# Designed miniproteins, single chains, continued (3): the designs that were tried, part 17

Each design is a single chain, and the fold is of that chain. pLDDT is the mean over its residues in the fold that is shown.

## One batch from the design tools (miniprotein)

Design m8597
Fold by ESMFold2-Fast:
Structure m8597 (fold): chain A 60 residues (1-60)
Amino acid sequence: MPKIARALKDIPKVNDKTLELKKGEIVEIVEELPGDLVKVRSLKTGKSGIVQKSYLEEIS
């Protein structure tokens, strides 16, 4: 079952690998990475990128 998470805060795009998210935006966790990082896909935009896992709340 896909892991679904919610952004706990606004996340700015700081580089080409980071996904910009707004607080409350829903994402799918695609891959867990070392160092408190996860690769996610926005369900709103379909775009993928890397964010800090601590900025997300898992809801599924």
Scores: mean pLDDT 80

Design m8598
Fold by ESMFold2-Fast:
Structure m8598 (fold): chain A 66 residues (1-66)
Amino acid sequence: GKSILEQIEELVREGRAEEAIELAKKALEEGKVTADQILQMLQAMLERGIGREPALEVMQAVISLL
């Protein structure tokens, strides 16, 4: 089975930013992932040029929850 972090990454890669944000919010609220884990994953995607626009949207949404 896929981890929640892997599911968020896949949604970002597919350009599904709104769904990625919803899943990230639920996972953070449930304590299943940390903001640092999500942000590190998104930063790695940006550095590799993967899903730039959706990755930035998810990053901004996660930071706004802190």
Scores: mean pLDDT 85

Design m8599
Fold by ESMFold2-Fast:
Structure m8599 (fold): chain A 70 residues (1-70)
Amino acid sequence: SVYERALELAREAARLAAEYAEALAAGDEERAAELERELRRVEEELLELAEKLSDEQRQEVLRAAFSSLL
């Protein structure tokens, strides 16, 4: 379903964001740039899917996406 795909992408975004933060902390500029590009692609797909979700589903997706920042 669209919701299940959005949750999967949100969890992937959270993982990529955490890896990006670690790469920045380590001074790994090449890895950070790679992860930033991957994160941007995932975010674009997630935004397209989010338009098709209910308010409740959208809130759950946002929670999953920002789990690494909480």
Scores: mean pLDDT 82

Design m8600
Fold by ESMFold2-Fast:
Structure m8600 (fold): chain A 75 residues (1-75)
Amino acid sequence: MLEEIKKEIEEKLKELYEELKKQGLVEEAEEGKKEVEKEMEDPEKLPELLEGLNNSLELLKLEQENPELIEKLRA
């Protein structure tokens, strides 16, 4: 089970990393990858990491379409 969750996290992380790089967000892609890899050392955080990656991918798609909405949510 932990092995399955790790595999899903690795797949989602790769997808997010590639998407960020395509958008020119290379620094954010590298930073996010390092952060997730560090958190993966703690098995208690694996389900939370998977949810976080799914949310990040969804937010990226929204940001592509509506960058001003993301900015408003930050403010």
Scores: mean pLDDT 72

Design m8601
Fold by ESMFold2-Fast:
Structure m8601 (fold): chain A 63 residues (1-63)
Amino acid sequence: MTPTLSPDEARALVAMATAGFDREAARRAIDARAEAAAASLEVDTEAIREEAERAAAELRAAE
């Protein structure tokens, strides 16, 4: 383990994880992961959306 935090800060984080862990902390972790995954897919999602919009417009123009 590379010490990037002060010993007091590291100890506080461990205490939170082991003694203060609850549903709220779990939800925050899940939300953060979901946001990171969504950001990674942003470009692909936008491209797919544009392609679908174009196809729909062509269908509407052709009746």
Scores: mean pLDDT 63

Design m8602
Fold by ESMFold2-Fast:
Structure m8602 (fold): chain A 61 residues (1-61)
Amino acid sequence: MEEVKKEIEELLKKAKKLKAEAKKLLEEYPDDPKKRLEAEILEGIADLLEGVANLVEKKVK
């Protein structure tokens, strides 16, 4: 039970880091379509991680 909560916390932290990386890419390379796509992928992965964390949290209650 405790270990599952820790894993959820780690997933949320990872998602936060990925969103920060995506934001940085958009700010540093606004005119680079390749970097924009990379940022969109990172943000998508972060959203998936948050979704998984929420699903697991609901399962564990």
Scores: mean pLDDT 79

Design m8603
Fold by ESMFold2-Fast:
Structure m8603 (fold): chain A 86 residues (1-86)
Amino acid sequence: SVEELAKLLDELIAAIRANRTPHITDSELAALDDVRRDLLRIAREGSDSQEAANRTTANLLFLIGLAEEAGIDPEPITRITNLIFT
């Protein structure tokens, strides 16, 4: 559900912010809010376009990169990916 996705995104973003390293920039932290908004919009709208799929993939890769830099367990990202691509 969109509500489950929102909760998982909020938890992941909060964990990234709480575990910030010097390698995570202020610009990247600001982009987290845009990524969350875009992923939730795509999920809510149910778009089947290649453009929406490409944006989703780019947003997920961005979240994976920041989570890895923050030393976060990849399990929440796997759950997010499953919710988006099922």
Scores: mean pLDDT 78

Design m8604
Fold by ESMFold2-Fast:
Structure m8604 (fold): chain A 74 residues (1-74)
Amino acid sequence: MREKMEEYIRRAEAYTEETEALDKAAGNEMRAVVQEGYSRAQGHILRGDEEAGLKAAQEAYDRAEAILEATKAA
C-alpha cells in the first residue's frame, strides 16, 4: 500500500515538473493539487487507513494528469 501511494505521488510530482515547463501558472495550480493530495494521503495513513491514503494519492495523480492534458491542449 505505501509503495503504491509513493508511486502515485512521484508520478504526480513528475507531471507537475512537466506542466510547469509548459505553463508556469498551470504548474503552480498542479503543485497545489499534488500537495493537498499528499497531505490528505498522509492524514489517512496516520489514522491507520492505508486504503483511504492510497485513494487520496491516486486522486491527486488523476487530477495532475488532467491538468497536464489540458495544458498540452492549450
Scores: mean pLDDT 79

Design m8605
Fold by ESMFold2-Fast:
Structure m8605 (fold): chain A 61 residues (1-61)
Amino acid sequence: MSEKEKAIKELEELLKEAEKKNNVAAVQFLRDALDAVKSSDDVENILRIKEVAKKMFEEIS
């Protein structure tokens, strides 16, 4: 599995948790992070987006 595929999977799992909690803010930024990751071919940028999204989710959750 590529780093991009791993990042997508991790962000999709976080999105599912955000939806289960009805956290609209978390759902929105996780969807934006997924779109950014899917649109990027830069592994460094993909990893940065993933880490920022995970940190934001931890602070909002």
Scores: mean pLDDT 80

Design m8606
Fold by ESMFold2-Fast:
Structure m8606 (fold): chain A 80 residues (1-80)
Amino acid sequence: ELSEEVKEAYKKYVLPILAEMAAKHADLEDPSVEEEIAILEEMLKKLEEELKKAKTEAEKKALEIAIEEIKRGIEELKKL
């Protein structure tokens, strides 16, 4: 499906941001839908900032995929 270059870019640039955000908010007990949306919006902002710094097409593609997935997550939570 995805090229190996895009997969490696995802591991290098996207996964660390996702892991950092998960760790930062791991101490939240029973987060509300509003709190979950706020976390995803913070993550989205960080990913968009990294996209501006992306140098290769593979890096841009990996970040764009992550951004679209987070946007979908926010839209689904807003429907609850």
Scores: mean pLDDT 80

Design m8607
Fold by ESMFold2-Fast:
Structure m8607 (fold): chain A 60 residues (1-60)
Amino acid sequence: MLTDEELERLAEALGVSVERVREALEKAKEFSEEEKRALVEGVRLATGDEALAEKVGEVL
């Protein structure tokens, strides 16, 4: 599970609220393996944080 600090960093990078990030991650659990991989890569590119991107992949 992502920490509040990790959720805040992701929210800032995406220009949305922390609550919106939580909603998006819950919906992303329904994604295909290909869509989940694309999401993780998008997080890596948007944040520049490989550890955060890896952890997003773990919670999906």
Scores: mean pLDDT 80

Design m8608
Fold by ESMFold2-Fast:
Structure m8608 (fold): chain A 75 residues (1-75)
Amino acid sequence: RVAETLRELARLAEELGLPDLAEALRLMAEAVESGDFSPEVAARIKALAARAYAVMTPEQREALLEAERRAEEAL
């Protein structure tokens, strides 16, 4: 359920041309699915999301904020 939602969000991020966001969401999905959620993985996800947020358009940033909020609600 949670991992599937994150993978769907990652696919949407790829379609938007946001590779850092897509990688962050895929890492979240894999961590949730495997149960291997370490502080190192969390830090990498946060860094990738922050980098994507910094370089994207305002509209894409709004999409990122909503995606992050939904992912946090699912976790």
Scores: mean pLDDT 72

Design m8609
Fold by ESMFold2-Fast:
Structure m8609 (fold): chain A 64 residues (1-64)
Amino acid sequence: MKKVPYAELDEEGRLKKLTFYDPATGEYIEIKEGEDYTVGKDPFTGKPVNLRKAAERGLEAARA
């Protein structure tokens, strides 16, 4: 994808809101500008995955 279809950016191009589907709960979850969501564990590190940071990294890669 050239851009994340479920991400909302502010006027400066920063992540304001992200919506994703959580298969564990069967629901869509919104992450707002002041909130993060962590789902599951990274299989390589055993640490929780921060979806806001993952989305920001994806947007940064798309700019490069």
Scores: mean pLDDT 56

Design m8610
Fold by ESMFold2-Fast:
Structure m8610 (fold): chain A 77 residues (1-77)
Amino acid sequence: MEKLLEESKKITRDALVAAGAPEFEAQATADSLESIEEAVSVVKSVLRGAKESGAPQEVLDYLEEALKKIEELKKKA
């Protein structure tokens, strides 16, 4: 489980940065995650916020793919 959680933290951090969060804040958020389920919740929230703010399609596509990857990790957990 440790390896899957670590990968979900990396994906969450990269998703936050892609959505415009400062790197230090994105890293702190990722480091605070205790489960893959929390990572899914964070990325879903980020994607929702990006859609509501009218983020570029390339950012939305990146976040959708990031969410898909984390949900795949959750299924393997």
Scores: mean pLDDT 83

Design m8611
Fold by ESMFold2-Fast:
Structure m8611 (fold): chain A 84 residues (1-84)
Amino acid sequence: TINQIQNIYLSNSSDDDINNATNTALNSALNGDTIQLQQPDGSYQSYGTSTQSANNGSTNIYQQALTNSAQGHTTSITIITQIT
């Protein structure tokens, strides 16, 4: 099994940049990819491909990115695609 990994970093990002990253993550999850959002403690929270999990992930990414941008912090998002 081969994993293709895409990293997205948001730092001092505009609302448009946050929306674009959030929509990219949501669409990737709905297409079967796994999304990981870095938490403040440095751990990653994973969101899967179900509509509920993808929507929860996109909402959490949007809220975390807004909070991080307001505080001058970077948001890190990882998209993992399994190529079989």
Scores: mean pLDDT 77

Design m8612
Fold by ESMFold2-Fast:
Formats: sequence, C-alpha cells, structure tokens
Structure m8612 (fold): chain A 60 residues (1-60)
Amino acid sequence: DEREKLLEEAEKLAKEAGLPGFPKYRSTPDGQVRELSVEELKRAIEGLKTHIAGEKARAA
C-alpha cells in the first residue's frame, strides 16, 4: 500500500529530524481525528527533508 510505505518513510525522517514520532493523524476543530492522505504524506516528507537539509546547513 503506497500510503503505508510513505508513512514508514515519514517516520524515519521524523526520527532523523529529532522528533519523537510522526503524527499520522490530524485533529479537526470538532475534536475528530482523520488519517493523512497520500498527498499530505508526500508533502510532509518533502517538508521533513527540507528541515533536515536546513539543520545540516546550520551545523556547517
């Protein structure tokens, strides 16, 4: 399942970014919870990669 593979990648990147884990759900204003879509996972992965690259640049 593509979504599950993306979630695994997001977990690995979140760990590298120093996060305790990857939030696979989003809360709504009504107190409900929904799973992230494939597109949301891809965007989150891209954001994590950008963050890691920025941290590497700061360390240099």
Scores: mean pLDDT 72

Design m8613
Fold by ESMFold2-Fast:
Structure m8613 (fold): chain A 79 residues (1-79)
Amino acid sequence: ALELTKKGLEAYKKKDYESAKKYFTEALKIDPSNLEVQKAYLEFAKEILSPEKLKEFEILLKEASENSDNNLIDELEKL
């Protein structure tokens, strides 16, 4: 999980937002309750999403993490 999170951050630094999003999504699927993964994905989302999409992202992230729901994690990637 943390290794994929690091790859996501590296992709983000390179402006490869598609790869960053994919790595963060995969990291979160491995460990939905991991606060470090959640924080990294949220900080990434704050940079790329509109305010409306960011609010939706925060709600889905919390629900996905609390329920360990991979379907909700997939919905995060669609934003």
Scores: mean pLDDT 78

Design m8614
Fold by ESMFold2-Fast:
Structure m8614 (fold): chain A 74 residues (1-74)
Amino acid sequence: EPLSLTEKYIIRAIAKAFLDGDYELARALLEEHSDLLSPEVKAFLESVIDNKDYETAQKLLEEAEAEIEREKAR
């Protein structure tokens, strides 16, 4: 499934908060925007936060930022 631009912005925000060590903010952002995320994306982000998977979070941030930049260039 292609991620919406809105989902990409949400993923970027959550990943950034998590990488900054603010797990509570990352969880709050996930809950606040849960209705805008697919169930699969939500479950995946929850697992990244719960497992403290910094490597996956860094990749998600980089991918989301790159995709947002590409969408803006269109």
Scores: mean pLDDT 80

Design m8615
Fold by ESMFold2-Fast:
Structure m8615 (fold): chain A 70 residues (1-70)
Amino acid sequence: SAIDEAKAEYNKKKEELDKKEPELAKKADEAEKKNDVETLLKIKEEWEKLVQEVNDAYQKYLEALEAARA
């Protein structure tokens, strides 16, 4: 169903964020020690993208729930 698909996508995006958070944090720590500004900016961009994907998937999940009740 559309609800099951939207929920699965939301959970998938949350899991991706949870898995990538410690990896990005380690890379950020290493880049900071090296004063690698380019890598830090790239990490920031990737993090912002992951957060946005979770928020978008959550919104679609809520919309699917609302549509199914109407």
Scores: mean pLDDT 86

Design m8616
Fold by ESMFold2-Fast:
Formats: structure tokens, sequence, C-alpha cells
Structure m8616 (fold): chain A 61 residues (1-61)
């Protein structure tokens, strides 16, 4: 297990099939990070994977 756990700092709408939709306070496992500040995350609530901005997340553990 190599994913870090983050929390959404605000509500993030699901826009298109590739973007991860989150509500403020939801937990996300970050699977990959990119140099432009984007990440691939998995929602711990729904199991969905998608792109998320690291600036919209706060590291929990």
Amino acid sequence: MEGDIYRATKDLPKVGPSILGLKKGELVEVLRTYSDGLAVGRSLKTGETGLVGLSDLEKVK
C-alpha cells in the first residue's frame, strides 16, 4: 500500500468522466502525482478513481 490519504478541503464537482467528484471532508487515497499539481485519486467512500488537484486536498496521513 503506497497511497497517501488526503481530505477534500471543499466541494469538488464531477466534471466529465475523468475528474474525481468529492464533497468537503471526503477522504481520497492519492495513487499518483504529476509535476503540474494534478493527481490520480481514489475516493474511499465510492471507490471511484479520477483526476484531482492537489491544491484542493489536505494530507491526513
Scores: mean pLDDT 77

Design m8617
Fold by ESMFold2-Fast:
Structure m8617 (fold): chain A 91 residues (1-91)
Amino acid sequence: SAELERDIAYVREKRDELVAAAKTMSKDEVIEKLEQFLEELRKRGIVSDETYERLRGAIEVLRQNPDATPEQIQAFVEGIADEVIDEIRAR
């Protein structure tokens, strides 16, 4: 549907922005942007409450990892975006 394609396009756009941020910004700045993205996904009804809580927990694990490399942060962002897109497609 047009709504499903719109939601996927939004997630892809935000994934690309967050991947770019992971290359140029600190981990804490990327986490702040990830939290904003997650809140927007919830506000738009793109993710379930269960997915929201799981992703929020994953972001907290990333926050507590002092050894996270930019490449690992990029992979983390891509993984979150892929999980969200899979949930949209499963509707």
Scores: mean pLDDT 87

Design m8618
Fold by ESMFold2-Fast:
Structure m8618 (fold): chain A 57 residues (1-57)
Amino acid sequence: YTEKGQELFYKGEYEEAVKYFQAALAVDPKNEESKRLLAQALGNLGEIEKAVAVAAE
């Protein structure tokens, strides 16, 4: 999940990347890499409040 999310993130497909990072966190909630990338993807989509909430967890 995380690897595919990263690929989509670097291609600029942030909406799809969010789905994969959320799936990664459903499997491993303590995955800091997926959490940080999810926050960054949400920030790029303009969902700053959601990005802050993810980063704070």
Scores: mean pLDDT 74

Design m8619
Fold by ESMFold2-Fast:
Structure m8619 (fold): chain A 98 residues (1-98)
Amino acid sequence: SREGSLLFTEGLIAFENEKYEEAIEYFKKALELYKDDPELQGIINFKLGEAYYKLKKYEEAKEAYEKAVELFKSVDENSPELKEAEENLKKVEEKLKE
């Protein structure tokens, strides 16, 4: 979807400029437009996890990374994206134990 691609790009620009709440809103809107694309849903959920982590919203970051892990596993269980999502999930779980 062209609209979904534009929303995802706007989210990435907001994230780069440390506008994490704005990035989250764009990523959520993009996710609604990519409902039938598990790989892109995985990438968007991974970015949601990173944005929530930057805001110290560790419970929301955990949920987003867990969803990214499940989506990446469904696409390719040997993907570098899956490894990175699992590593970030572990970091969030360690924060939640503090």
Scores: mean pLDDT 88

Design m8621
Fold by ESMFold2-Fast:
Order: structure tokens, then sequence, then C-alpha cells
Structure m8621 (fold): chain A 87 residues (1-87)
């Protein structure tokens, strides 16, 4: 789905403001490898959001907290699209 791909790209863009480039590239590769596996894709997106949330909490950085909130919102939208495909 073009809409799902757009959400994933936005999530990766936001994560790139928090994560080192090497970590971001690792997540991008995992997403590409599992793009046709809805359950695995959902798990990878949740891991990515969790890592950004962890960094935001550990640093106390308010910008990182806002990024984490936006990523969680977009991931929720992506998860709903994935859920509808699995049903």
Amino acid sequence: SAELEELIEKILELAGQVLPEEELERYRREIEAHRDEPGALAAILLKLVSEVVKIAEETGDEKYKEIAKEMAKLAGEAMEMIRKELA
C-alpha cells in the first residue's frame, strides 16, 4: 500500500532525528526485508518506536519526546492498516 509506505517513510524520517545513521539504516533494511510479512513489519515498527521512546526518557530531551509521540501516532495508523490486511 502506498499509504502504508508513506507512513513508514515518515516514521523513519522522525527516527533519523534521534537515532544514529547506522541504526536507522539497520531498521530500514529490516523493514525492506519484511515488507511482505505484516506481523514481522508491525513488530519492527514497534521496536523502532520503543527505541526512540527509550532515548527520549533516558535523555529527558523534550524534542525527542515530541518525536516519540508523533512516531507512536504514525505507527498506530500503520498498525491499523496492517491489522485490516490480516483480517
Scores: mean pLDDT 85

Design m8622
Fold by ESMFold2-Fast:
Structure m8622 (fold): chain A 56 residues (1-56)
Amino acid sequence: MVEIKVRYLPAYTEDGLAVGPTLAVGLTFPADASEEEVLEAVREAAARARELLAAA
């Protein structure tokens, strides 16, 4: 079972300065996930990320 999580995180430089919001995308796959399942999840995560960035 594939899980897709997309959220904004505070963005920081290596110096600890805030550089603005960063979008984080997390994908969780079972060890036996098929290539089709992985590609579909990546495509869906990209679409969600684009929607969030367009709304910002």
Scores: mean pLDDT 67

Design m8623
Fold by ESMFold2-Fast:
Structure m8623 (fold): chain A 87 residues (1-87)
Amino acid sequence: MKAELRARGEELFREALEALRAGDGERAVELAREAERLLLEAYADDPIAAAGAEYLAAALVARARGDEERAAAIRKEGEERVKALLA
């Protein structure tokens, strides 16, 4: 079950990036949020993976809404947070 949720969440993140590249920000937001929901459920016992999914989704949503500065800040914060959790 968890592996299927993870695979579907990862697929939805890829679809969100494709929607974003196509200029469909509304669809990108919907896909990114659904991907986050599935991945947080899959990673309920993995705080590092869960944090990564949250930051990735937040950055995609910011980009989809045209806020590239906020997206860059979220991505940097997420990378630093994941590295801290791995240390």
Scores: mean pLDDT 80

Design m8624
Fold by ESMFold2-Fast:
Parts: sequence; C-alpha cells; structure tokens
Structure m8624 (fold): chain A 78 residues (1-78)
Amino acid sequence: NAKKLANLSEVQKRVLAELLRAGRPLSAAELAERLKVSQSTVSRALRELESLGLVRRDRRTRTYSVDEENLEKIQKEL
C-alpha cells in the first residue's frame, strides 16, 4: 500500500533509499555508517519497516533487504 510510504519518518525513507541504491542486503551497522546516524536509530527504523512489510531481515546474517513483493511500489514512491 503506497499510503504506508507517506507516513514514514525521514530516517525510514533514507534507510529504504539506501537499501534500494545498494541493491544488496545491508546490516544495521553498514546502514548507520552510510547514513551517518547511530546504529540504534537505524535498528529502530528497520524494525518499524519490517513490521510494515517494507523490508525483510535475514536472521542468520543479520542483514536487511527491501521486500520483493513491495519493491516496485517502494521504487515509485522514492
């Protein structure tokens, strides 16, 4: 639902944009370094994005990627 993207915080939007730009799974630490914010800030944003179905976490590698079902919708909004 595209309306979910309108309600995202600036940090959540930046996290999504960086994941799309990278084209690969990123850890919270890599996202924190790239966005120049704290890892706790990124981790909170990632948990919220995961609850919205916009990102997926690989628990084994502790990396995040954009949810494939929502990829096209996310790309149109960012």
Scores: mean pLDDT 77

Design m8625
Fold by ESMFold2-Fast:
Structure m8625 (fold): chain A 83 residues (1-83)
Amino acid sequence: EEISDEEFEELKKLIKEVPEIFKAEDAPERLATFINKLNDEQIKEVAKLLKENKELTEEMLEKILEGLSKEKKELFKKYLEEI
């Protein structure tokens, strides 16, 4: 099931404007939950935003990937490599 346009815009805003969200212990799990609801185009946008975010650590990225479904994980990795 896809997230709403409103939830997706709020997610993008949080990634861009609230670096403190990445300091929460459960942040990778929450991000993985949202990414699992995204379509192909939305995953590409989120991958670009996360790659540009200086608060995102390699450890956090690995934890996010672990929380993704097989299909979403492959798609997310593809877009991270393209950007």
Scores: mean pLDDT 73

Design m8626
Fold by ESMFold2-Fast:
Structure m8626 (fold): chain A 58 residues (1-58)
Amino acid sequence: VNEYIQEAVIKLRDAKVPEKVIRETVNEMVKYAKETKDPEEVKEKVKELTEKAIEKSK
């Protein structure tokens, strides 16, 4: 897990997102990071998925 994903996990736990949703979100982030070599695209996707997971937990 790279630093962006690790920071996202901390934010998701602080927001009290369910562990199942955190795991699914992290798996999607890791898959995307393996498929692209552009660090900016990975960072943007990590941010997008983090915000989506937080919204789902409201």
Scores: mean pLDDT 79

Design m8627
Fold by ESMFold2-Fast:
Order: sequence, then structure tokens, then C-alpha cells
Structure m8627 (fold): chain A 73 residues (1-73)
Amino acid sequence: SILDLQLSPEERERLREGARELVKKAIEYAKKGDFSNAASYATAAALLYVMAGEPEEARRIIDEVDKEIEKAK
């Protein structure tokens, strides 16, 4: 496994909450043309989703932020 974390349901939900807030910031930075911060926040959010046991959601949000970056160009 990429990560062998044994987390409680409450800990996993905190990671998801943190990831959702980071995704919001990534999208805001992408829309402002700050692609460096957009990529950094998206990467941090993806890591939190992987830690929460949701690698597919991690991939989905990276693609979502990449699309917002491309729209802003």
C-alpha cells in the first residue's frame, strides 16, 4: 500500500474536511491566475485524500484544478 494508515472514522473525516478547504483555495488561486499556489494547494489536498483512503478522489481533484488552470490561461 502507498500508505498503511490505520485511522479512526473521525480522523478520516478531519482529513476530508481539510482536503475540501485546500481544494477551494486551489480553485480560487487558479481563477486568479496564481498557478503556483493553485498547484501547491491541489497537491496538499490530494495528499490528504490519499491519507483518508480516497486515492481516486485525490486524482479527481488534481484533474479539476488542472482544468481550472487551463480555463484561466
Scores: mean pLDDT 85

Design m8628
Fold by ESMFold2-Fast:
Structure m8628 (fold): chain A 60 residues (1-60)
Amino acid sequence: MIDEKDVRRALALIDIAIAKLMYEKGQKEEAINLLKRTLERYKDDPEVVKDIEEAIKKIE
């Protein structure tokens, strides 16, 4: 059985993937904004926060 926390982490990873695609298409500002919104949604999960912060640093 998949835990709700595992589903939340999967959704955060999908947002990171979408942001990377946005960045590759030249939508850098939109990519950063998506990652920052995702960071706010999942700020209670330290692992997710780390992954999002790393993605933001690579884009900025």
Scores: mean pLDDT 79

Design m8629
Fold by ESMFold2-Fast:
Structure m8629 (fold): chain A 100 residues (1-100)
Amino acid sequence: SMEKIEKLRKLMEEIRKLLDDFLAGKISVDEFNERVGELHKELMSLIEDEEIKERIERELKALVLYLQEYADTGDPAAAARAREALEALEKIVEEYIEKM
């Protein structure tokens, strides 16, 4: 379970870095979507709780939708909503780790 915890935390750090890189203009929204899709697949393979999976799926979908809105509009409110979705996602993953 320690190796699984370390991998879960590393995946969340990678998703946060992708968000930061996107908001800094270092990667496109298409590159963000492709790379977060791979990390999402890995994250879901490590989680054995269907309720936690559903909550993660919801927040990750919100994150992607708000980043697309930010890419389309430049609205800083959309960027703020994307950060809130990432913070919610991180909280759900830490909640899952605490139950392991």
Scores: mean pLDDT 88

Design m8630
Fold by ESMFold2-Fast:
Structure m8630 (fold): chain A 96 residues (1-96)
Amino acid sequence: MTPEEEERRNELQKKLASERDKEKYRELVVKILKEELGISEEEWEDIRSGKKLLPESTLEKAASWLPEVAVRLAVLRTIAKKLGISLEEAQKLPPG
């Protein structure tokens, strides 16, 4: 990661943490996904709805840019450990 990418990531993470408007938050997430991760808005909605499962490596990369994904990954890992299932199986569970 370049120093410029790290600085940009830190600024975007601060903006996400402070953003209270749901629409603006969504726009920031979509921008990061598209520009930094190469994930389209449509692909992200499929991921959010559970239509598409992500490999752990992709979730880890997304978590490095998006605090929301970092929290989700931590929750999924906790569920997987408690239930004795894989991270992929944990992603198939309904949002509790």
Scores: mean pLDDT 71

Design m8631
Fold by ESMFold2-Fast:
Structure m8631 (fold): chain A 62 residues (1-62)
Amino acid sequence: SKEELIREAVERARAANVPEEEIEALVERLRAAPEEDLRKVALEFEVEHGVKVLEEGVKKVM
């Protein structure tokens, strides 16, 4: 779900020592974005900060 993606992205950003202000901005962007754009917003954040907030690879939960 959208809320699960937001929670995981926040946890990973904090683990990567991203400033709280940047994490808050990420949360606002993710909440404002439609579900179709969530991955794009998260990827842009990853590129901007050199961190991983999305799960790598095709580990699909069954």
Scores: mean pLDDT 75

Design m8632
Fold by ESMFold2-Fast:
Formats: structure tokens, C-alpha cells, sequence
Structure m8632 (fold): chain A 45 residues (1-45)
């Protein structure tokens, strides 16, 4: 899924750079993707 792909990329970036700034940005991207998917699902499970 799209979220799964974003999550995988975020984890890879965190592991490779291990910096708070890069990790935070990658994590923010994951949260944004999850939030967007939730909204596009009509707020339904």
C-alpha cells in the first residue's frame, strides 16, 4: 500500500542518517501520508 511504502522509506532514512532533523522530516512525511489517507477514507475505518 502507499502508506506501507512511505513507512519503509521513512525507516530507511532514519537508519541511514540517524540524525534528529532528517528523522523528524521523514517521520513528518509518514504522519502526513497517514492523515491524508484517513481523510480520504471518509473518516471511516
Amino acid sequence: SKISEVEKEVRKKIAENDSPEVGAEAYRKLLEARKEASLNNEFTK
Scores: mean pLDDT 67

Design m8633
Fold by ESMFold2-Fast:
Structure m8633 (fold): chain A 70 residues (1-70)
Amino acid sequence: MSKEEKEELYKEGMELLRKATELVDTDPALALEYAERLEAIARELGDPNDTMQSLLLMGAAVLREAIARV
């Protein structure tokens, strides 16, 4: 995977994180689907030492915790 492909995946993940965060209180089921897609994108990045992967995984974890509190 190229650096450019990783950057595009990270941007996609960050946009999903933003959308899911807005949906936590109004549509937690859809927010959960977005969290799962975010986790899939993080896995596709593939490098556990990658800062971008770590940020997306942390974002997904925070989303899941927020959804669980609704």
Scores: mean pLDDT 78

Design m8634
Fold by ESMFold2-Fast:
Formats: structure tokens, sequence, C-alpha cells
Structure m8634 (fold): chain A 79 residues (1-79)
């Protein structure tokens, strides 16, 4: 649906901003960002997204997971 496509685009934009923030942050700040993203991913897995299709929910989880992996690499590079 158009709403689901808009939601995915908005999420992608938000996650790109989070990655940029992590790159500009200290190790401690980047680790806090990482912890919050891991908590949000856990919520998405435990609380089925009632307003989106299964395919959209899987895409949202995958986007957050990829962002977590990218920020983990950023944190490792800063150490």
Amino acid sequence: SAEEEELLKKLEGTLKGVVEKARKSSVEEAEKILKKLKEELKKLKEEAAPYVSEETAEKMKELVKKTIEEIEKIVEEKK
C-alpha cells in the first residue's frame, strides 16, 4: 500500500540519520545509539506490527538489523 511504502521510506531516512549521528558521536554515544536500536528491533520482533503487512514488517526488521550491523562496525572502528 502507499502508506506502507511511505512508512518504509521514512524508516530508511531515519535510519540513515541515525548512522550519520553514530559516525559523528563518541564511542560511548554510538554504543548508546546501538543499544536503543537493538531494543527497538526486539520490540518489532515481539510486538507484531498490527498496521503493516507481513512483508513490510520483515522489510522493517531487515532495515533495522542492517543499521545495527553498520553501527556495530562504526563502534568497532572508533575503538
Scores: mean pLDDT 78

